# Ledger of designs, part 37: designed miniproteins, single chains, continued (3)

Each design is a single chain, and the fold is of that chain. pLDDT is the mean over its residues in the fold that is shown.

## One batch from the design tools (miniprotein)

Design m9274
Fold by ESMFold2-Fast:
Structure m9274 (fold): chain A 93 residues (1-93)
Amino acid sequence: KARELAEEAIELARRALEEGGDPELVLEAARKLIEALYELGAVTEEQREEYLKQAEDTVRNSDREQLLAMARSIIHSARTLLRRLDGEEVEAL
């Protein structure tokens, strides 16, 4: 379910921040967020594959500060998705 994937994305991104920007944890967090968006129907199969490739390329070419920024962005996006799933922001779709 999208909720479980978003919660996993937050956990992995938090671990990435704790480990000082571990690229593998950032990439796994990004993958979980993209899968959550796909399960919710927010992205197409083509967009899912494109976003996964972009995440891989971005992580590979990112320094520590960029990886930390990406982890924070993933947490923010996943939390926003969770609030939307809880109905708190449904009016702002």
Scores: mean pLDDT 80

Design m9275
Fold by ESMFold2-Fast:
Structure m9275 (fold): chain A 88 residues (1-88)
Amino acid sequence: MVVEKAVELMREVIEEARRLGEDLSEEEIERLLEKVREHAEEALARVNALMERAGRPLPDSLEEQARWALAGVAGLMAQEERKREQEE
């Protein structure tokens, strides 16, 4: 359910980007959505672990959990981008 909600939010981001003039291919869109599907739970767990150190437990709201998951996925994607450029 968190994964599905995170995918929904990512689709909204993609739709807004396309509305603002981004020419995203179907392949690029599917790649972004697939990364969210694959990494949302792991990303949420990582964000939760970091927030726990600040005394903030996992929120009960599915929407807020999905936002935390998307923030974590964005961080993982940024790390992958750096690694791919370096290993190229």
Scores: mean pLDDT 75

Design m9276
Fold by ESMFold2-Fast:
Structure m9276 (fold): chain A 72 residues (1-72)
Amino acid sequence: SEWEELLAREEELIARTRELPEADQRAVLAAVAAAGAALLPLLEAGEISELEAARALLDTAEAAIAAQEARR
């Protein structure tokens, strides 16, 4: 299912985040928190699904992790 794919992706992204220095982990978490705050009103209004919101959060996490990895 799409949720199973997202859960597997989340586990991979969590593992990658944990390999980063603490400051870089905080930067990734801040980016995800900001994305979550932006998505919440859309989710509450029914403009996006929970699946679309979850995917967008994982896309944000992956981009933030990749940016930190590329910096070193």
Scores: mean pLDDT 87

Design m9277
Fold by ESMFold2-Fast:
Structure m9277 (fold): chain A 67 residues (1-67)
Amino acid sequence: GRERALERARRGAEHNGIDVEQAVANTERLLQGQLADLSPEKRQLLQDIAQTLRDIGDAFQAELDAK
């Protein structure tokens, strides 16, 4: 689910030498784009997923900055 999507984005970013924070932002943008075509209940679930991805991305970036 959420963790696997972020993990895949992280691996792609590391492999291509891109910023993990940017990969998370791109994933959130894609989720937001899909919100327009979904039922209200699914939109709320995707918003929760996007928030979780932001929180995980922030924590991961903080860990990278500390090392």
Scores: mean pLDDT 64

Design m9278
Fold by ESMFold2-Fast:
Structure m9278 (fold): chain A 68 residues (1-68)
Amino acid sequence: SELEEAQRAAGEAQALLREYLARHSAPLPERVLALMERASRAAEAKDYAEALRYAKELVAELRRLLAE
């Protein structure tokens, strides 16, 4: 289901976010904060398809940042 896929993507994003925060003392990049807010709002609206889309974008952005 879209809910289960969104939860899986959110879990992956949370793991990557923990890894990023362990390596950085600075505030989160604005793009990361914006994607977190969009994913959260979509989930609150029960739009799990949109929540999944933003969660996947968040995962991709965090992977990009960690590869730097």
Scores: mean pLDDT 84

Design m9279
Fold by ESMFold2-Fast:
Formats: sequence, C-alpha cells, structure tokens
Structure m9279 (fold): chain A 77 residues (1-77)
Amino acid sequence: PVFETSVTFGDYEAKITMESKPGAGAPDRARVTVYRNGKLVAEYELSGDDMFKHLRWFNVEVVIAARAITTAELGFP
C-alpha cells in the first residue's frame, strides 16, 4: 500500500510518500517533496538502504528529518 503524510515547518511543507509491497512489514521506497509557498523546491526518491539513511530521524521527528534533508542534501536552500 501507499502511505502519504504532510508536515508544515515555517514556510516549508514536506510531503512524504512511503510505498510497500502488499503484505510487507516495512516500506520499500519513499518520496520526499519539499514545497515553499506552494512551489516545489526539492524532491528526493529513496529506496533500500538510502531510505533509512536519509530518514534516520524518522523515529524522533519527521519535521527534523525534512529540514535536515532540505538544508544538508541540497547544498543550497
């Protein structure tokens, strides 16, 4: 199935879509899209090991993960 969530942080809105095989216990891939004032500013597609590597803060806070991805992975805002 597909799971979709949206988190707002300041002027940013992070949309996270997680996909898993039917009956799987864990997601197989994730997409993270970051918007600012309704404009797409960043988009990532994660799978396998990269999924948890980039979302390692998911256990703590989704907002922090999205913020870290935006500032650290892009190299510019």
Scores: mean pLDDT 59

Design m9280
Fold by ESMFold2-Fast:
Structure m9280 (fold): chain A 80 residues (1-80)
Amino acid sequence: SAKENQVEFEINEGVVDLLLAMVRWMLKKGIRLSPEEVQRYTQQLDHLLDEVKKITDDPEKIAAFEKLVQETRELLQQAS
């Protein structure tokens, strides 16, 4: 349903926001990620984006989610 898709979207957005906050905190503390950890988190971000694209056709929601994913990928590379 539309309500189920909205809740699922919000859960996926929350997961990326939490990962982004974690990586920002790690950078502030000088904590480094291994190449294997960067690859794993990047693969998880790709999966979440694919899932979001299946549950919504709202271009603003997709664009906002893509922006969060891209920002998180860039910070993951900085943390390696």
Scores: mean pLDDT 85

Design m9281
Fold by ESMFold2-Fast:
Structure m9281 (fold): chain A 85 residues (1-85)
Amino acid sequence: SEEKEREEQLKHAIEKTEELIEELKKMGAPEEVIEKLKEALEALKKGDFESAKLKVMEASIALLEALGDEEAVARARAIKAAALA
């Protein structure tokens, strides 16, 4: 049943990433954000959760930088650094 649970988690992550990409496109998100999320989606399709998580964090940082939220950018960068440690 572990394989089934992992398949369900992957399917859910893929669906949520696709939804996020479409929503951000509607909001006019920067191209860099969309490209990093597409990279995350490709990693998820390969079953690489670790790479996908990293790419989602990078997309989040790029979005916050575009919005000019310096405090949120600093927080997101700290979370990314902790995840890589």
Scores: mean pLDDT 76

Design m9282
Fold by ESMFold2-Fast:
Structure m9282 (fold): chain A 85 residues (1-85)
Amino acid sequence: MSRRARAQKAAILGALATFGPLTARELARLLAELEPEIAPSVATVSRMLRELEARGLVERVGPAGRYRATPAGVEEAERWARELE
């Protein structure tokens, strides 16, 4: 996986762990403000959220299509933050 794709995935998981339940669109908008150099498109965020959900690191909550980090996802986000600084 490219360094950029890994950074995007880490940023997605970290944002969910920090800011709570977000839709793919809200997450893409947030990352465009916080991390403009690596900001993923809504399509990329949606794909990465499905991958993280398959790994048990995020889950869908409520009827609005929001995602949150699971306890395992919070732990993984903290681990990735230490690796990427």
Scores: mean pLDDT 79

Design m9283
Fold by ESMFold2-Fast:
Structure m9283 (fold): chain A 83 residues (1-83)
Amino acid sequence: SSLEEFLEELEKLVKESEEPLKIVENGGDKEEALKLAEELVEKMKKLLEFAKKVLPQPLIEKVEKALKEIEERKKEVEKKIEE
């Protein structure tokens, strides 16, 4: 169903948002990690714009929460790169 597909994409983006920090923690490429974090935030922003057009308010709020979570994870990556 379209709702199941939407929820799967939402869950996938949240799960993928854990990877940039792991890259930095494992001594990987800091620039690649930051770029991945930025791309995930942009993908979630696009998902939120879609949600605002077609989905009921409770699902929009779920995407807004997910966006905030991945934006916070991006900030954690930025802090880790600086130190």
Scores: mean pLDDT 85

Design m9284
Fold by ESMFold2-Fast:
Structure m9284 (fold): chain A 64 residues (1-64)
Amino acid sequence: AAAAEARKAALQAFLDKIRAMVEKTVSPEASAQVKKLLDEAAADPAKRTEYLQKVSDIVAEELA
């Protein structure tokens, strides 16, 4: 119970940190797409890695 709660809190903090960094680094359009994917990653553990990979790809493309 305590370990699961801590992991959930850590994941939320991590996703919030990524969102804040992306908002300052990429276009508003890319930021909106990343926010949607981060929300989906938080909601769906089975596809979390897939959604996070898409976030990484969007950020990499925007910064290229």
Scores: mean pLDDT 77

Design m9285
Fold by ESMFold2-Fast:
Structure m9285 (fold): chain A 62 residues (1-62)
Amino acid sequence: MEEIQQIEEEMLQRAQELQKQIQEALAKGKEDPSVTEQLVNAMLQQVAAFNKEYQAKLAAAA
């Protein structure tokens, strides 16, 4: 139970890191427009992966 709070804190830090990665990817897309489609797909995949990782961590703690 208490480990869930620690997981939530870790996931908050992960979310901030993900936001930073998205900003970096957007900067790359600005310099190379051909990468834009790949960037959009990568963002969608990371959001889906984040959700699944969060569920997996909760399952491991519970």
Scores: mean pLDDT 72

Design m9286
Fold by ESMFold2-Fast:
Structure m9286 (fold): chain A 82 residues (1-82)
Amino acid sequence: SVIEKKAEEKLKELGIDLSKLTPEQRKYLITLVQAADLYVNLSKEELKKLIDEIIEKYQTKTPAEVRRFVLEKILELYEKSK
C-alpha cells in the first residue's frame, strides 16, 4: 500500500539498515511507524531514537520483551501528549 511504502521510506530516511532485520521485524517496525504517524506526533529524532532502541533490543531480548518495551514507550509518549 501507499501508506506502507511511506513508512518504509521514512525508515530509510532515518538511516535504518533494513537488511539487518528479519522480515517479521521489518513488518513490525513498518506498522509501528504507521501507528506513530497516525496517533503520536513524534519528531524525526524521537522516532529514530525509539527505532534504534528497538533494533538494539532485538539482538539481546526475546520478542515478548521487545513488545513489552514498545508498549511501555508508547504509553509514555501518549501520557506526554496529554
Scores: mean pLDDT 73

Design m9287
Fold by ESMFold2-Fast:
Order: sequence, then structure tokens, then C-alpha cells
Structure m9287 (fold): chain A 68 residues (1-68)
Amino acid sequence: MEEVEELKKRIDELRKKANELEAQGADPETVREIKLAIDTARFAADAGKVETAKRNIDYAEELLEKAK
């Protein structure tokens, strides 16, 4: 339970960063991929699929770094 709660906090932080990148005029395709990874992580966390959620969080973080 607590691990899922921590993952949800990370997902919320990533969503804020993705929205900020979108507002700054980052590549729309990259922003779309980031948001898809974030949404997938959220669904996985809600389903208790912790490993899948972590993988998608890591992928979203990597895409966020590349978008800079």
C-alpha cells in the first residue's frame, strides 16, 4: 500500500513536469508519449501492478530529460 502511495506521488510530480513542458512549447509528439507513460503508470498503480508502474515512471522520466 505505502509503495503504491509513493508511486502515485511520483506520478503527480511527473504530470506537473509534463504540463510545464507542454506550456513551454516542447515537441507535441514527445509530450504525448510522456503523458501516455504517466497514464499507463497510474493505471498500473491502481491495479497493484507495482513493477509495471515503476517501469512506466522511469520511462516518463527518461523522456522528460530528452525533451529538454
Scores: mean pLDDT 82

Design m9288
Fold by ESMFold2-Fast:
Structure m9288 (fold): chain A 78 residues (1-78)
Amino acid sequence: MTVEELLAAVDEYLKRHPDLSPEERLRLGEIRNILEAILKKDPNATREEVVDKLSELTGLPKEEIEAFLDRVIAEAEA
C-alpha cells in the first residue's frame, strides 16, 4: 500500500465515522497531516518507513500504529 492510499483510507475513515469522539478526531487529523507531509517529501515511502515516521511524530509505539492503520484500511474498504 502506498502513502497516497493510506492518506485516502484515513480520509474515508473520517468521512464514514462522523460520531468519532473529539479526541479520536484530533488524533486522526494529526495522523492525516503527518501522512500528507510524508507524501509531499517521499511519495514512494514503504509501509515500514511510514509506520516509523508516524511512530516518531505521534510518540505511539510502532505496533499500535500498525494496528491502527490495519483497522482504518479494513473499515474504509467496508
Scores: mean pLDDT 79

Design m9289
Fold by ESMFold2-Fast:
Structure m9289 (fold): chain A 74 residues (1-74)
Amino acid sequence: MAEEKAIEAAVKAYLDAYDKGLSREFAKRVARMVAAETAIELLGRDVPASRIQEIADKAIELAEKLYEERKKLE
């Protein structure tokens, strides 16, 4: 639900940054920012920082897996 939407937004941001040839570190930073903004919008300002980090980490792991799968298929 709210977490899934935040993960989807962050994954999209990560993949877009990586596709543009930006570094993995930059893509991770963009994904974390998008995850935080989306989670705050959906869950409210009182969402714990640990929850934001959890969502961002899940999004980055999923994005990296999807990117590797897509790269194999070209």
Scores: mean pLDDT 78

Design m9290
Fold by ESMFold2-Fast:
Structure m9290 (fold): chain A 98 residues (1-98)
Amino acid sequence: MLEKVRSLSREELEKIIRENESFIKEIEERMKKLYEENPEVRAKAEALIAELAATLGATPLDQIEGITELVKLILGDEEIAEKVREFQLVALELEKLL
């Protein structure tokens, strides 16, 4: 997947961002609601954030992996987590072209 994202043109990357913007906003709102309204989810998320901060590096790819694990934990959906990961990789490659 990363190799496919790196082979995409700026126009193709921008199209993917535009077509998935509403989906990402929906996922962000769902995660925020669960984090704010569910004390058990919040406690688990805070524990995972602390663990990731101790074990992962500061590279953009490490941050994408950390975000993916948080999405899996908060939403409990690996398919959504993988879609968020793919979107983060597209956004990272687009930033390199700015």
Scores: mean pLDDT 74

Design m9291
Fold by ESMFold2-Fast:
Structure m9291 (fold): chain A 100 residues (1-100)
Amino acid sequence: SMDDQNNIVQMIQRDITIFHRDIYDRYQRGQITPDQGVQQMVDHIINQINIANNYNLSQDQIDSIVDSGINMMRAFLRSGGFSDDQINTRISQMRSQINS
């Protein structure tokens, strides 16, 4: 049902939020670079999309999941002192990898 699909989207978005917090914490502790954090989020989003495919989510729902993770990584990169051009380049690369 549409309600079941919306519940799955919300669960995945919460999972991505928790994963983003873990990336941020590890970055603040000097355990990973920002680019390593970006790659880990890409890999995590791909895994979440594969899970989402099992629930027959619409493309708009999948795009919402992807955009959630990407927007968190925009904020993460900005907090790391990256310029808008540097952020936009990385976001384009993330979208390319996720859509491959």
Scores: mean pLDDT 89

Design m9292
Fold by ESMFold2-Fast:
Structure m9292 (fold): chain A 66 residues (1-66)
Amino acid sequence: MKEEADKYLAEVRERLSPELVERIEKGAKDGDALINQAIADVALEGTPEDAELASKYAYYLKKINE
C-alpha cells in the first residue's frame, strides 16, 4: 500500500500544486469530506487524469492511515 501511494505521490507532485497534495494527505488522516473537497478542486483546475491520480493517491493514503 505505501509503495502504491508513493508511486501516485510522485505523479501528483509533478501535476498538482503542493497545497492540493497537502489537502489530500490531511483529508486521508482526518476524514472523507476533506479528501472529496481536494479531489473536486483538482477536477475543476486540472485534467481528468489529474483528478484520477488524486483519487487513487487519496485511496491508498486512507488505507495506510486507517
Scores: mean pLDDT 70

Design m9293
Fold by ESMFold2-Fast:
Structure m9293 (fold): chain A 102 residues (1-102)
Amino acid sequence: MMAEAEIEVVIGEKKAEIRVTVPASVAGVASTAAALAGQEVKRNLPEVISVEVTREGDVVTLTLTAKDRKSAEKAGKIALEVLREKLREAGIEVVSEKVVYK
């Protein structure tokens, strides 16, 4: 049985937060996937100021800080695409995706 992930992307004025809800057994793998996605985005997008990965229970949050809302939206979209592929490579299926604007 493939582990399932739910993703919520929250776009703020200068931040994109990608929240990944996974079973606790794969939360460590999801944290690694988030770190790799964040590193790739920061390497390729000069408008990304900082990258942070946090884990709280079954929720892994990748936070991208950018100079403005458009940069945050772009960073969040690219990070979501990279994260989706990294999770798939790790045997985690993304079953839902939601984007919320603050």
Scores: mean pLDDT 84

Design m9294
Fold by ESMFold2-Fast:
Structure m9294 (fold): chain A 66 residues (1-66)
Amino acid sequence: MKEPELTLNLPKSLAEKVGLTLEQLRELVPDADIRIEGDKIVISGSFMNVGRQVNLLLQSIEELGK
């Protein structure tokens, strides 16, 4: 069956600027696959499984970055 996939690319510099470590990212998106690609942190998974977790992560980044 066709499920929408979610992929979020975060610059390492952005995550570091807002104080999010890789371990904190794993705690916020535990059902997502997290990998490092060059200067990017790639968070991916099925939208149905990780959509809420990624939304909470994005809200946290917005609150920290204003």
Scores: mean pLDDT 76

Design m9295
Fold by ESMFold2-Fast:
Structure m9295 (fold): chain A 93 residues (1-93)
Amino acid sequence: SELAEQIRRILTRGAAPVPEEELREVVERLLAAKSVEEIAELVVEWVFRSHPEANPNLLIALSATRSRAIASLLGFDGEEAYEIAIRIAEERL
């Protein structure tokens, strides 16, 4: 799937090595997502998991920008996903 491949690229850019099975599961869940909230939640969880040594500012920035990109790619509001991802990431710190 072209969409799956694009999502994989966004999620793995600059990420620490992650198990292929976990990446596949997140991509499948993102493709099945029904709201910007689901997308933001999944992306934030993945960013925190795949960047364990990143500082808080970088975790927020990566969560926000990648949620925006993936939401837009899936036909949702990218700017709304950006805002929600910042909120979720800040609450998780």
Scores: mean pLDDT 88

Design m9296
Fold by ESMFold2-Fast:
Structure m9296 (fold): chain A 70 residues (1-70)
Amino acid sequence: MTREQIAEQYARSFVKEWREMRKSDDVGAAGQELVDRFRRLIPEDLRESVVREIGKIDSEAATVAKSTLL
C-alpha cells in the first residue's frame, strides 16, 4: 500500500467520524476525543498528506484537521 493510499484511508476515516461527531449530543466532548484519537493514530510525517486528502473530500473537515493535526 502506498503512502498516498494510507493517507486517503485516514482521511476517509476522519471525515466519516467527524460527520458522526456533528450528530452527537455533546459535540464539544466528541470533537475533542476525535482529535486526540487521530493525533495518536496518524504518524507525524503523514499528517500534512492526510489533511490534503481530507480537503478533497470535505473542505470544512479539512479546516478543522489543519488547525488540530498540524
Scores: mean pLDDT 78

Design m9297
Fold by ESMFold2-Fast:
Structure m9297 (fold): chain A 94 residues (1-94)
Amino acid sequence: SAKEILEEAAKIMEEALKYLEENKAPKELIDMVREAYERLKEAIEKDASLEEQIKLLEGAAVVLGIAASHTKDPKLEEYLKKMEEYLKKLKELL
């Protein structure tokens, strides 16, 4: 279940990354989202601990929050809300 939540979170980050690239967002925002996405993929591959998974999702939510704040784009706010839902689900597994 934790792995499934992390995989869904990674998919949201991938969708956010693609959306930012398609809309020609600032390189700094694209790079931050890409780095968060790559860290989530690495955690999935390495079977990271639940505590590490929670920290990575907290980081992903922060990055999406920064992107949403700078762009004021409702789509990025939707991705942020979904990430916060996955983070809540992971914390319930503690």
Scores: mean pLDDT 85

Design m9298
Fold by ESMFold2-Fast:
Structure m9298 (fold): chain A 92 residues (1-92)
Amino acid sequence: SELEELKAEIEEALKTATGGLAEQIRVSLIILTSPTPEEAARKLAELAKTLPEETALKILQVALLILGMKPEEVAKLKTVEEAEKKLEELLK
């Protein structure tokens, strides 16, 4: 079914962004249950603060994509600090 395919795609995509199944589920739930892209992005930013830098950067990149930043621009952000600054600008 489309729902089973979507679940598999989300899980697979998040394997490179989060550490372990619990974090993959949390990221998916934040995205699916947040009423707005802005709220999803804020919750993802808070989650990122609790995780190692490499995983945090990937989660922040997902938040920026949700807020409509272009993939090529997101790819240029190489540090958590740069990604957090861009996120703050977009959520203002």
Scores: mean pLDDT 75

Design m9299
Fold by ESMFold2-Fast:
Structure m9299 (fold): chain A 69 residues (1-69)
Amino acid sequence: SDARRMEAAVRAMLGHVEVNPETTEEELLEIARSIISSEEAARRATELAMEAKRAGTVEAGERAVEEMR
């Protein structure tokens, strides 16, 4: 399911941000591309991860994942 792959991609990107807060949008997009074969879906997952990163909390990241269901 694309929704499950997007959820997995967002979680992987947020985990990377937690370990490396200096990570760029381009680095996150590469993580998304490794999980999601669709370029459009990978870019959308990256946008959600960047929005959660800007909110600055793990709780914001968990909410983004929940909203994708």
Scores: mean pLDDT 73

Design m9300
Fold by ESMFold2-Fast:
Structure m9300 (fold): chain A 59 residues (1-59)
Amino acid sequence: MQKELDETYNNFKEELERKYKELGWPGAGRWAEALDLISTMDNPEAALRQIKELKEVLE
């Protein structure tokens, strides 16, 4: 579970950085804050759900 969370987190972070760079997307700081908050969660299942929700909002 934790390994899946780490992989999903890193992949999402990389995609966010790419989209921000490509599109000049405002609000990247807000997403960075959200990622930091997710990384401190004690429940990896809840953290994975949050990452999926964030991805859906961005797409």
Scores: mean pLDDT 66

Design m9301
Fold by ESMFold2-Fast:
Structure m9301 (fold): chain A 116 residues (1-116)
Amino acid sequence: NPILNFLKQNFNNLISNNKEVFIKARNELLDLIEKENATKEEIEAAIKEFSTLVANQNTVDGDILLPRAAYILGRLYELSGDNEKAKEYYQEALKAKNLDDEIRKEAQERIDELNN
């Protein structure tokens, strides 16, 4: 499962406090899913691993980690075909005032597209 392997190798980048590191890892993840034509099952395995790894993080350090992780989960759920879970996670990401403007715009655009 190339998506699961990428996620395990790049988890620290996907939860990084450094915006550029996070954006680069996000772009690489989304590109990989497209290039590999990842199956629903492969993406669901990645969601389970990512959710477990995020849950094991220190929540005190996690203000920007948590909204960025919620955005990533939103993208993964959307790509797996679970649009309702995708919207839930995008909405969770949008609650954080510290969410990156680029990610905020993308999350809102995804919600709008998934709504009529």
Scores: mean pLDDT 80

Design m9302
Fold by ESMFold2-Fast:
Structure m9302 (fold): chain A 78 residues (1-78)
Amino acid sequence: MVEEILEKTKEFNSKSLSLEELNRSIGEILRLIGDDITYELAKRAIEEKDFERAKFYAEQLRRAGAEELAKEIEKLLE
């Protein structure tokens, strides 16, 4: 279930979509998935050197109250 959603999200990351369009769509999905998955998506974005996407995920974690996970991602971006 969750793995299937992550794979679909990874496909979106490989598309030639504007960052703003992708962030808006993924943001809505991430609210339903939860903190752990958002954190894993952020790490994956960092591995792909998509730092703007990783920052978006960190912001989503902060909004969800997962401050510690958000700080973890921000440390990886520096």
Scores: mean pLDDT 70

Design m9303
Fold by ESMFold2-Fast:
Structure m9303 (fold): chain A 89 residues (1-89)
Amino acid sequence: MPRVLGILVDPELSGLSAEEIRERALAVVRAAKAAGVEFEVLVAYTSEAARPAAEALAAELRAEGVPAEVVRARDAAEAERLAAERQAA
């Protein structure tokens, strides 16, 4: 099965700006692609204010040929659980 990479877009919880989260996410994704790993990305957000950044990141990932899906999570623990459930499916 392809590996599921979970990315949480939550600037308030992480203490990172949306731009810093994007840069880190793209670095991880590009490293995985360079390593020849088959994967998909689950982009989770915890507030409606973060939704546009999460959707924009998922669109960039899809443009680079990486399957990406956006989901809303209540918190970081739910985001991790959603990624684990998708990995198991």
Scores: mean pLDDT 77

Design m9304
Fold by ESMFold2-Fast:
Structure m9304 (fold): chain A 87 residues (1-87)
Amino acid sequence: EERIERLKRIQELVDKVKDSLTPEELKLFSDAASILEDIYPGELTDEEFLKKARELAEKIRDLMENEGLSRSQAVEKVIEELKKEKE
């Protein structure tokens, strides 16, 4: 049940931001949202989730632009960073 509720919540949050983001930003936000749900399942409020997803999407973009990483490489790097910080 909680998994279904979390999935609905994520979809609602993505729907709220999709019209305000470019297609590239939306892809990065979607990646960030997926990472956050995997690392912090049910631990964040809607506001915290939205804020952290945007911050994480911005980090992914920064890694791509400033370090020349691919999107998949940038995603892997932020996943490793978050996992180490949570543990």
Scores: mean pLDDT 75

Design m9305
Fold by ESMFold2-Fast:
Structure m9305 (fold): chain A 72 residues (1-72)
Amino acid sequence: MLDKAAEEEAQSLLESLKGKPLEEQARIVERVLTLMGRPESAEEAKEALEKGDWEKAFEILSETLRETYESL
């Protein structure tokens, strides 16, 4: 189930970033999404994390991962 897999991966990534400075969290997420070929999503997720909006960052990550899984 692609939706569940994308949500679990997004949650796992964000959980792995807990305890790091927000700037580092934003940088890592931006890099991951950019490497996946999603520069617009990378910028949006970076902005969300810089504002401390974890819910929006999770939404962007899960949507982007779902789209990537659908292409496989």
Scores: mean pLDDT 77

Design m9306
Fold by ESMFold2-Fast:
Structure m9306 (fold): chain A 95 residues (1-95)
Amino acid sequence: MEEEKERERELLAEAILAIREEGTVEKALEKNKDNKELSEAIKKVEKLFEEIKKLAKEEKKGFEEIVREAAEKLGLDPEVVLEALKLAEEHVVEL
């Protein structure tokens, strides 16, 4: 269970970075087409960002609350998603 959560966190963080580096989900998927696990994570991140954007416009909630609600709606662990976003943000500051 702990190892599964660590792996999911790493994959989501890698997916977020891939989308940021390529600029679009479509380009990130094309670059990683041979990596099935990462491609699925990229698709999850796309749906997560769409839900976050929708909730942010419709609800006056803090960013963390919006991320938690979006993750729950998609069947993702909110803590894993929040940690993945933090990991990706730490890497973007170096770019």
Scores: mean pLDDT 76

Design m9307
Fold by ESMFold2-Fast:
Structure m9307 (fold): chain A 119 residues (1-119)
Amino acid sequence: MTLGSEEIIQWMRELGFPEEDIKAVEEAVKRGNILLLVSGDVSIDSAEALTPAEIEALKAIVEMAKELVEKGETNTIIAANIVDSPATSSSAALVAKRGLAESGREVGVIERTIYAPAP
């Protein structure tokens, strides 16, 4: 299930991302791709609450979405993971992939990890 895609797109609009970037992300979602932003500090209240690392994660999602749209890829999890320690392992995209496979939906994964030490 696509959790947070509408919020991700709305935050990009509120942060003044270029319309081309927003359209690329919307097209990727329209083609059945799934957006995940993974952070322990994510605030759902507004784009103003986003950290610089979360903004960098949104940029990574844009780059991955553009790549998938250009390649005609569908059914792919696009994940940006924010970690506060280099030793932290992120498996959120793999957990989501397994859950979708259990429902009979096979998906690919493309991910980026953003290192941001806790303030």
Scores: mean pLDDT 69

Design m9308
Fold by ESMFold2-Fast:
Structure m9308 (fold): chain A 67 residues (1-67)
Amino acid sequence: MEELVRKAIEAARAGNYDEARKLLQEAVDKDPLGAANAVITEAAKYGDPRLQELAREAWKRAIEKKK
């Protein structure tokens, strides 16, 4: 899971947001809350609004998956 989040952040920083979203969806599918927390932590390091948007999207999907 953590490796998927790391690769997603790397893809987003390279401007490949489609790949970043794909990797984040896979991470959320494996561990919804863990993946969402990891994305928020990594996104905060860069101060990039687009990374903040990806983190928010991951949180929405994690909450949606909560039963």
Scores: mean pLDDT 76

